# Designed miniproteins, single chains, continued (5), part 93

Each design is a single chain, and the fold is of that chain. pLDDT is the mean over its residues in the fold that is shown.

## One batch from the design tools (miniprotein)

Design m19426
Fold by ESMFold2-Fast:
Structure m19426 (fold): chain A 76 residues (1-76)
Amino acid sequence: MEAEAAAVAEAAARALATLPREEAEALLARWEAEAEAIEDPELRALAFRQLAAAARALGLEERAAELEARAEAAAA
C-alpha cells in the first residue's frame, strides 16, 4: 500500500509539474477540496500528504506545509 501510494503521489506530482502554474494550482485546489470531503480520517490524511508532495513539486513550499499540517490534523 505504501509503495502504491508513493507511485500515485509521484505520478500526480509529475503530471502537475507539466502544467502551467495557474492550471496546476487550480487543479491542486480542487483535489484539496475533494480530500476534505473524505470521511475516513486515515484516507483524508493520506490524500493531504500526497497533495503536499505535489505542491512541493510545483515549488509551492508554503502551501505544501499547510497541506502537511492538514494531514496531521486529519489523522488526529
Scores: mean pLDDT 74

Design m19427
Fold by ESMFold2-Fast:
Structure m19427 (fold): chain A 58 residues (1-58)
Amino acid sequence: GMSEEELERIARGAQEAARLLGIEASFELAKEAVKRVLEEGKEPTPANVVQAIRELAA
């Protein structure tokens, strides 16, 4: 299982990656995106988490 610390680090990185693409996401939304990626059995790469941010923000 992923620790809360690891989840928060990945969420922060994804939030920064999203910002570079012009997508504004709160830290809370980024954390939910990481959880969604993990629930779907996908690897929590920046690309996968940013895609989840897009889906959650739609």
Scores: mean pLDDT 84

Design m19428
Fold by ESMFold2-Fast:
Structure m19428 (fold): chain A 66 residues (1-66)
Amino acid sequence: MLKEKADEAFKKGDYKEAAELYEKALETASKEEQIEILKRLAKAYYEAGDYKKAAEAYKKAEELLK
């Protein structure tokens, strides 16, 4: 549910809200879902202009990949 709400906010251009919703979704996500959500979170931060947080989210996603 939270991931779907974040995707909706992202589509509307509400990138900051999308990022907040993706962070909440991470709290209950499985490892596989965390990788996907972190990549989406990175895109949301990038579109919001927060390039440092975008890079951090991508790094976390890469660390979870094996």
Scores: mean pLDDT 82

Design m19429
Fold by ESMFold2-Fast:
Structure m19429 (fold): chain A 68 residues (1-68)
Amino acid sequence: GELEEELEILELIFRENKEGLLKMDEEDKNEALDTYEKKLEELKKKTTDPELLKRIEELLKEIEEMKK
């Protein structure tokens, strides 16, 4: 469905941009990561599917680790 497709696109974009994000200064990196978190939190509010929730939580955890 649309939500699963949105999550798949977000996962792909995040993976492709991860190396670039890690090379940014901390302020710009954290702003970009905050944008990903906001999108993931909105997707999380729209689903009760345990598999989609697991994927969202895994991405949120990875983003949190990158903000340190």
Scores: mean pLDDT 83

Design m19430
Fold by ESMFold2-Fast:
Structure m19430 (fold): chain A 57 residues (1-57)
Amino acid sequence: MEERKERLLEEIARAGGVPLEQVRYTAEYHGWDEEELEAMVRMARIGREEGAAPPTA
């Protein structure tokens, strides 16, 4: 249940290049559900394939 949400948050954070803390904070702020989190992961991946390459530190 919650363990799956945490995993989705990690994937979103990785795809977006932001820390888990920030993604978790945002998700709690908005109260996203599992389905919404999965949609976010999908969109993040699609955006990446479209050629969105942010600078890495």
Scores: mean pLDDT 70

Design m19431
Fold by ESMFold2-Fast:
Structure m19431 (fold): chain A 88 residues (1-88)
Amino acid sequence: TDEKRREAAELLLKAGDAAEAGDLEKAKEYLEKALKLLEEEPGASQEDIDLAKLLLKRVKEAEGASPLELEALGALVRMAASVLLLSV
């Protein structure tokens, strides 16, 4: 089960990098994959799932965002990956 959590965290890191680069479609794709893995993991906390859903919503709402806003969003998504890795 730790493997799925690690995979989800790696997807969150990729999503953060994509968001910072302004590639919101890739960021969305990685976040949707991470959320699916967390929902399929019996040991995933509701807090981790809710956080992934919130980040996905933020990425969807970031259409037309400034470079500074995209940098902040990328940092937030990468922070979530760190929290998820520390939760195992």
Scores: mean pLDDT 80

Design m19433
Fold by ESMFold2-Fast:
Structure m19433 (fold): chain A 80 residues (1-80)
Amino acid sequence: DEHLRRGQRLLAEGRYEEAAREFERALAIDPDHVEALSGLIYALLQLRRYDEAAELLRRLATLFPERKQLLVRAEQLRTL
């Protein structure tokens, strides 16, 4: 996915707002794209957009119901 690759490159360059937009484009095509969700969460954390990152962590947790730790992290982000 070209949007995923661009997002990953922009993250490496510290261009977090542009990286977030590319990951959002990838998610518009595939809403369950784990790598795009993970990248977007990371970019949002760097931008200090903690409420949005927590919401995406909850979404990511629904794709891996065995990983209860993701839900715990989402709750912790809400208190920041």
Scores: mean pLDDT 77

Design m19434
Fold by ESMFold2-Fast:
Structure m19434 (fold): chain A 80 residues (1-80)
Amino acid sequence: SEKEKVLALLARFEEELRAMREALRDAPQDVKQQAQREFQNRIIAELAGVPVSVINSLSDDEKQKLAAEIEKKLQAILAS
């Protein structure tokens, strides 16, 4: 069941985000922003099935297109 796998993956990401937020509660804004960006890049890489180094090598336009394609695919799976 593709939908169950996606839901489990999203639940894991939510727990990781919660743990990061707790760890960085009193951190400066720039540290929080960097951690959030790194977390987003890791999520995109995992959902796309590629290493994070591939995401880091993409232009801003390519990264935005990839993120949009992933979002559409996830919405289609969850709507099924």
Scores: mean pLDDT 81

Design m19435
Fold by ESMFold2-Fast:
Formats: C-alpha cells, structure tokens, sequence
Structure m19435 (fold): chain A 68 residues (1-68)
C-alpha cells in the first residue's frame, strides 16, 4: 500500500498542472499495477467528483479506495 501511494505521489509531481483528469488518473493507476476492479471503482468515484480534480483530491481518493 505504502509503495503504491509513494509511486502515485511521484507521478502526480510529474504533472505540470495542479489538477488531474480522469484519463490521467486511470493511466497512472494502470502504471501502478492496480487490479481492474480497483481501477473501475476509482473511475466511478472520480466521475462523481467531476471531469477534473485536484492532485490532493486524487491522492485522497486513491488512499480511500486502497484502505478498503
């Protein structure tokens, strides 16, 4: 869990924007090797927040899903 969150933070830091799109979020999740079931859950939750969210919100969303 800790390694996934660390890698995700590094990927977020590589983005030039303060926000992240759902497509970028899914791409990073796939790069981290997350299961398809987790990726689909993340997509569904992200869509409820909007088409773009802040990097902080993206990190919290990933942490929330991984805690379950």
Amino acid sequence: MEEVLEKFKKKLDELGSDTITIDQFVEIAKELGLPDEVIEELKALFEQLGDTISKDEALKLLEYVLKR
Scores: mean pLDDT 78

Design m19436
Fold by ESMFold2-Fast:
Structure m19436 (fold): chain A 61 residues (1-61)
Amino acid sequence: SMEAEIAEALARMMAAVAKISGEPDAAQQLLRQAEERAKSLDEEAAKALLEAAREGAKEIE
């Protein structure tokens, strides 16, 4: 769905911002923000957001 595509793109942008921040807890903050946003989305969009956020978090040390 379009909502799922937008959610995925948003998660990827959030991950990029987290990586640039250089903060030691950036990955944990990204996951918390994604989980909170997912609560207001439909099931498909929530899944897309969380999957993309988890991938982004794995790339952040």
Scores: mean pLDDT 80

Design m19438
Fold by ESMFold2-Fast:
Structure m19438 (fold): chain A 103 residues (1-103)
Amino acid sequence: DLEKIKEEKEKEEKEKREKERKEIDEELKAMAGVPVPQEELDRRNLVDLVMAEKNVPREEAEKAVEEAIKYVEENGITAESVNGNLEGARMAAILRLALEILK
């Protein structure tokens, strides 16, 4: 069990370091005049939320988010505003569908 505790700590440190690296890479891309599209940032945030909520690996979370995005694009979301934010409504619908796919 001591080896398992070491492996979990190494995994947690690796995940934290990857998150910090991704934030730095996004800032560097913005400074280099190659902006990361807001939709890509939103997609990454949704994947992270699905991973945290369902405790699934990134690959499963990415597949669920992709399916949810495709469903929203094909069927549309009729929620014209959530707190006056149409993009927030779209993100909330994608998150909800991704969580349902992984249920």
Scores: mean pLDDT 68

Design m19439
Fold by ESMFold2-Fast:
Structure m19439 (fold): chain A 72 residues (1-72)
Amino acid sequence: SLDEEIGELLREAIEAVKAGDVEKAAELILKVGELLGDIESAVDAFLTAVSTFVPEARKNAEEAAKKALEEA
């Protein structure tokens, strides 16, 4: 389903920022934004998930979110 696809992309984006791969995370957030039709909702969902599960990756997550917003 669309919700499952979005969930998988967000999980991959979280793993990317945990690994320091800001560029990959930004690409995955852009894909979520395309599926939702709203990049700001994709960024909000991603940053909320990072704050909940991997707060130590917040700096990389904020950089990835900024890149995704600039590319959208």
Scores: mean pLDDT 85

Design m19440
Fold by ESMFold2-Fast:
Structure m19440 (fold): chain A 78 residues (1-78)
Amino acid sequence: MIAKEAREMADKAEKLGTPLAEEVAEGLRGAADRIEQGDKSAEEVAKLLIKAAEALLKGDYEKARKLVKEAMDLVSSL
């Protein structure tokens, strides 16, 4: 279930201790909460933020920032 993956990635990102990683972790937990409440549109946000967290874990901060922007743009279009 994507909500579970989002929470697991949030925990991993949070351990990095950077402001961007904390924002990604918060966004992932928020998306997971919305998915668990039946908001299917939050699944696409979660997918983008999971990719952002994976990029952060690999040290690719530019890719992570781009994916966070895509997730924010998606939220504003919903």
Scores: mean pLDDT 82

Design m19442
Fold by ESMFold2-Fast:
Structure m19442 (fold): chain A 63 residues (1-63)
Amino acid sequence: MLSEKEKKALAIAKEALAKNPNPTEEEFEKLVEEIVKETGLSREKAREIVEEAYAEHLRKQIE
């Protein structure tokens, strides 16, 4: 199970991707930086969470 910080990071990532489903590389990097700032997670861990949320978002487009 995800920690409280990881759950918060995932919620931030999903919220951002719901508002902007086709982020540019720069927007993706900004999202990672925001999650690091908000949760205190490492950049690497924040990136993993954003990538996981994005993969889930892409799967929702394939029926």
Scores: mean pLDDT 77

Design m19444
Fold by ESMFold2-Fast:
Structure m19444 (fold): chain A 75 residues (1-75)
Amino acid sequence: MEEEGVRAFLEGRLEEAARHYEEAIREKPDATVLTQLGFVYAQLGRREEARRYLERALELDPDHTGARTLLAQIE
């Protein structure tokens, strides 16, 4: 599931990547997957959705460097 999302992201299929990451989060909430989804929404220009997913990532792991860095960039 996460591997499919990463592959879609690397291929530039951002909407497909978001869908795969959303499925992964539904199955198993994970700060890294939430951060990846936030990054995908940021790349799509959907800053409010990116922020919400990054905030959720920090709720699960307040020390997640990627989520903290990306959230600071879009605030």
Scores: mean pLDDT 78

Design m19445
Fold by ESMFold2-Fast:
Structure m19445 (fold): chain A 57 residues (1-57)
Amino acid sequence: SSMEKEKKALETALKGAKEVIKANDPVLLRVALHDLETHFSDNPEVQELIKEIRSKL
C-alpha cells in the first residue's frame, strides 16, 4: 500500500515535470524544480529531469 502510493506520487511528479519542461515557463520550472528536489531528489529519473530544468533556467 505505502509503496504503491509512493510509486503513484512519483509517476504523477514525473508526468507533471515533463509537462512543465514542455511549457518552458520560468515560474513553473522553478516550482517544479523545488518540488522535485524536496520530495524525489534520490530518484535517478528525477535527477535527470532536475538537470534538464536547471539547463532551462
Scores: mean pLDDT 83

Design m19446
Fold by ESMFold2-Fast:
Structure m19446 (fold): chain A 86 residues (1-86)
Amino acid sequence: EEEEYFVKGLEYLKKKDYDKAIEYYEKALEINPENARAWYALGLAYAKKKDYEKAIEYYKKAIELAEKNNEVGLKEMAEKNIEKIK
């Protein structure tokens, strides 16, 4: 269920329907708030909407959780995206 919502979020992100992507990522995070990938994807969707303050907030949350989960690649991706924004 949580992974199903996350996958739907990715599908809408690819379609550039960022509001729907955010909706599904938020549903995934209601089930599993420790999903670093969902926080990263939420940050990416907000960055696409040019809401850079929220994007940075969610990328930082993804970094925190990626560190706890030893997800080095995800942490590096989130850090690079923060640098590219501002």
Scores: mean pLDDT 85

Design m19447
Fold by ESMFold2-Fast:
Structure m19447 (fold): chain A 64 residues (1-64)
Amino acid sequence: SMEEEELFEKGKEAFERGDYEAAIKAYEELIEKFPDSEYVEEAFERQIEAAVKILEEAVKKVFP
């Protein structure tokens, strides 16, 4: 359906602008609503990528 493509693109756009939390939420929603989608595997991978970015930024802020 069009919704799974829209959620996938929403996640990519959020990641591009540095909004890693919004990216994770978009990919999570895709996985929850469309668990059998061809995008699920890549959505999981991109969620991990976004989570790593959040952790890297948090570490740099705490240990400057």
Scores: mean pLDDT 84

Design m19448
Fold by ESMFold2-Fast:
Structure m19448 (fold): chain A 77 residues (1-77)
Amino acid sequence: MEEIERRIAELEAGKAEAAAVAAAARAAGDEETARQAELAVRLGEIEIEYLRLVAEGREEEARELRERRLAELRAEA
């Protein structure tokens, strides 16, 4: 449990950093860096959601959700 909680905290911190990078890149007109940082935020959100379900003992639902969300992300690309 503690290990999953730690991973979620690390992902939330990384997501916050990526969001700050995206905002700074947008302000600077760096579209490529902004796009990459925004993708990192979205990937972090998916992984956090996955880990929260795993922490609840819902590993099968977590796996299905992660696969679905990643497939949606790929379809948008």
Scores: mean pLDDT 83

Design m19449
Fold by ESMFold2-Fast:
Structure m19449 (fold): chain A 103 residues (1-103)
Amino acid sequence: SKEDEAKALLQEMIDLLDFALKEIEKMKAAGVPEERIREVGIAVLDGVGLLVKEWTEISGDKEAGEELLELLEKAKEALRNGDWERAVELIKEIKEKVEELLK
């Protein structure tokens, strides 16, 4: 059903956001160059953005979709600027909002 498809997309978003948080922490701890960490983080957040767009089309919740996309753009900007603390904070906020939509 469309409801099951929407829930599956929200779960995939949660899984990718959790992966992003864990990978950023792991890569920083391993001394991976910041440029590479930015590339990986932005690519994962771009993937989440595609899932948000698909979820928005299926759910019809344009307001929630637009809010999530705006937060993803802010998180990517924080990564581009090397503001790791702000990027992690925004990714956690996005994850919490997606978890609330899944309830």
Scores: mean pLDDT 89

Design m19450
Fold by ESMFold2-Fast:
Structure m19450 (fold): chain A 100 residues (1-100)
Amino acid sequence: MPKVTVPDLSVKAGESVTVSATVTDTTGSGPLTVKLYARNVTKGEEWKLVASTTLAPGSSATLSGTLENLEEGEVYAIKMLVFDSEGKLVASATGTVTVK
């Protein structure tokens, strides 16, 4: 099973923050399709695709996206989804960005 790590972050209100999530194919089961999504939970936004890549068998990748116009009290949800060559979800992780 691929290993996926998405961070939980607490950030101060400001202009932007960069969120980075990592994926490692520990089984050599690739190629894998990796998609990183974000949404503003406080504003009830839909999931937005932030970054995507194809992961080679046995490799690792870091996907990053920038959240901008951060307002105090907002909460963002971050998720990384990993799909196999047949489109089946094989791994996922979630994180949260809280704006103070």
Scores: mean pLDDT 81

Design m19451
Fold by ESMFold2-Fast:
Structure m19451 (fold): chain A 64 residues (1-64)
Amino acid sequence: ADAHTEEGRRLLAEGRPEEAAEQFRKALALDPQHVEALGLLVKALRLAGRPDEAARLMRQILGL
């Protein structure tokens, strides 16, 4: 995991899921196949009250 993924995990622990989601997006911009960052981004979006964004992200990853 890169520094962005670690910072995102810290932000989730602090109850800052929107900021955590941005860190996970940065990790994915550097490595689109980063499975851990993908799962954490989906989790962060759900915690931030954005389940529709989480669903769209999942659909795009699955090529739907």
Scores: mean pLDDT 79

Design m19452
Fold by ESMFold2-Fast:
Structure m19452 (fold): chain A 65 residues (1-65)
Amino acid sequence: MVPVSKLRFVLGGNPEDVEKAREAIYKWVKDEGLKTVDEVYSKFDELQKIAESYGTVLLGVYVID
């Protein structure tokens, strides 16, 4: 299992909005209790909606080793 702490979200938009969207996404993932990359991918549409609420777009998710 890949821990959520190793996940990175690629966001497009204004840098200030991107940071706010990233913080909101991490909080949502933590609040939902998601623990793996597969669980996060299963919720990609919900994460995209969060990103869009800050004027950004979620382009992808990757894992750092």
Scores: mean pLDDT 78

Design m19453
Fold by ESMFold2-Fast:
Structure m19453 (fold): chain A 57 residues (1-57)
Amino acid sequence: SEIKKEIYKLVEEIAKKKNLSEEEKKYLFELVDYLIENMEENGISLEELLKSLKEIL
């Protein structure tokens, strides 16, 4: 999915900006993956998550 790719790209940029360790980065990606799965299972648009991540950067 185009939206999922953009979300993971932004998460990577946030991790770089925050100087996260490799361990912290893995945990962050695990949380993001869990959130995406739950949003898709509940029919919630990933557009809102994408928008929120853009605001953090």
Scores: mean pLDDT 81

Design m19454
Fold by ESMFold2-Fast:
Structure m19454 (fold): chain A 73 residues (1-73)
Amino acid sequence: MKKYKVPYIGLDPATLAALTDAQIDAIVQRARDKVIEINKEDGIELTPEDIKELDAQAEKVRAQLRAGRDAAR
């Protein structure tokens, strides 16, 4: 079974434009933590390398959301 990854976080432009950096960081952190939880519930053990990849994915999503927010303002 393939391991779950950080999902695409789709927000409408008005919602995204209203978010602070701290709120975007909180959304991404919750998504990351949920991915770890889902993998654990399915009996998938994440290696240290998997956690590094997950953190890299979370950073990419955070950057995309911040850029999208700034473009929507």
Scores: mean pLDDT 74

Design m19455
Fold by ESMFold2-Fast:
Structure m19455 (fold): chain A 80 residues (1-80)
Amino acid sequence: SLEELIEEFVKAEREVEASATPTQEQIDRLVELINKLYEAAKKEKDPRKQLLLNMYIIAGEATLLLAARRAGLPVPEIKI
């Protein structure tokens, strides 16, 4: 469900943020969840829910960028 997807995303994002040296596996998992949120946002007909999903995506992309730089890993490309 969408609610479960958001819960998984929040958990993954918090794990990445809490890690001083995020692993490639943690980064890849966050990328996977961001891509799933993009697909959910594209299908969402409620503009308020679509805005909320886009806010999660933006937050996740920021977390991902900072985590990749902190770990010395390349910033992954997000595919929609």
Scores: mean pLDDT 83

Design m19456
Fold by ESMFold2-Fast:
Structure m19456 (fold): chain A 100 residues (1-100)
Amino acid sequence: MVTVTLTPTSLEVKEGESATVTATATNSGDKPVKVLVTAKDAETGEVVGLNSATVAPGTSVTVTLTLKDLKAGKTYTVTAKAYEDGKLVDSATATVTVVK
């Protein structure tokens, strides 16, 4: 079994502040798992941040994504996706809202 979670699932930051979202991936299976964490502008689909890690069988890893230079009035979607042998096995989503 493979699970991925994002913390926090909802975050409000002010323009000029950094937003940090942490993905925790646990691999209870017998194969390696690739975790990709991507942050996108919810309106444009522009990628504003990404990070990734490989999760060995029987282990857990944390992947931290820190977003900077975010624009007031924007919403960003952070998605963590776990892949085993190229197949999506779990995903999680978080939202970052930027205010003035």
Scores: mean pLDDT 86

Design m19457
Fold by ESMFold2-Fast:
Structure m19457 (fold): chain A 55 residues (1-55)
Amino acid sequence: SDKEKAKRIIEGARRLGEQLNDPRVLEAARKAQEILDKGGTYEEVVKVLEEAGVI
């Protein structure tokens, strides 16, 4: 499902930020999670991560 896709991409971004110790990447993952928690779409999650240069 799109929710599962969104969860996977957010988890990947968070893990990448942890590995790189990159606060920009971690903040982008946090914002993407907030969008999903508020009922946002997969496309909205992707947009936030792309705007942050994470994907």
Scores: mean pLDDT 84

Design m19458
Fold by ESMFold2-Fast:
Structure m19458 (fold): chain A 62 residues (1-62)
Amino acid sequence: MELPPATRVQVETDGLVTTELSPEATRAVLKITREKLDKATNLDEIAAVSQEVAARVRAAMA
């Protein structure tokens, strides 16, 4: 079993529901992720969004 980078970012974001963040905060992070990905027109932008979201989630979990 292997999680692609994109799936892993979603899993890490979803994992916020089990941390100290509220469901509202988790929903806000998901909304921002979707908006940025929807506007991304190239792979570099997609990678940047994925890294930003992953870093945000990891910071919240630390």
Scores: mean pLDDT 58

Design m19459
Fold by ESMFold2-Fast:
Structure m19459 (fold): chain A 60 residues (1-60)
Amino acid sequence: GREEALRALTEAVKGGPSAVATAAWHLHTDEGVSREEILEAAREAGASEEELRAVEQALA
């Protein structure tokens, strides 16, 4: 859910776009979190514009 996504993405933003994209892919594929929830969680975690684009591309 959103709490799991926010926790994972808060850690991932420390590693840049590749780390955020990888975390987003696993949250969507393994945890079943929606694309919309992941994008909102990434914004709340302080993801940059480049990191948000990486998430969008990973979840396309």
Scores: mean pLDDT 82

Design m19460
Fold by ESMFold2-Fast:
Structure m19460 (fold): chain A 56 residues (1-56)
Amino acid sequence: RSEAYLREARRAEELAEELRKKAEELEEKDPRKAAILYSAAGILEAAAAFYRELAE
């Protein structure tokens, strides 16, 4: 088992949460940028799920 995959999963999850919060703050003032940040967060969540599966 590789603990490195679990570390990468946690990093991706934390970054995704940060991007989602920033997107929420920007939704009303810059909805286009908010949409990009939401998309990036979604990609990071998917990557985190994949890393978790590899680690387990």
Scores: mean pLDDT 82

Design m19461
Fold by ESMFold2-Fast:
Structure m19461 (fold): chain A 63 residues (1-63)
Amino acid sequence: MFKEGEVVQTKGDTKMVNGKVITLPKGTRVEVLKVYSDGNLLVKSLETGEVGLVGEDSLEPVE
């Protein structure tokens, strides 16, 4: 569904994991860094610069 370099947003409050759990509010824009076959994405928050794993189902395309 998503590809590397794509900017997407969170559908709702979304947990991002990078050794700790960080909650990204609904509508947070993230850049997809890597797509994994297990349904997880490595993303970078454009607001904070934090990188972590999120579930694909927690993200939606930006218009």
Scores: mean pLDDT 79

Design m19462
Fold by ESMFold2-Fast:
Structure m19462 (fold): chain A 60 residues (1-60)
Amino acid sequence: DEEELERLLEELREYARSKGLSEEQIEAVVAAARALAAHGFSLEEIRRTSLRLIDRFAAR
């Protein structure tokens, strides 16, 4: 559902911002999440993959 995806993307933006990611890094995470959705990944898989990506950016 597109509404559920948009809510997930908003949650991911907030989490990434709380972890100190730049706006460019936040947009990269959102773009990756949208690409996964376009390729038929589940919301749970998108969430898991995106959170790992955010944590990786935060660790650098």
Scores: mean pLDDT 84

Design m19463
Fold by ESMFold2-Fast:
Structure m19463 (fold): chain A 70 residues (1-70)
Amino acid sequence: SENRKKLLQLIGEILRIIGEIFDLELEIEKLKKDPNADEKKIEELEKKIEELEKERKKLMEEMKSIPEPP
């Protein structure tokens, strides 16, 4: 089914984005444990997470727009 293929592709992209967010959150935690941590680097990573979260939400809305399989 075409709708199933589109759904699986969107799920795959969402999972990839979740993985990237997780990696960035781990980097932020690592930086926060460093007493010499640069707050600007943390802010840059947080902004990247925000952008990825927006992309994830767009993909989830696309999933909702897919008609129910018969």
Scores: mean pLDDT 82

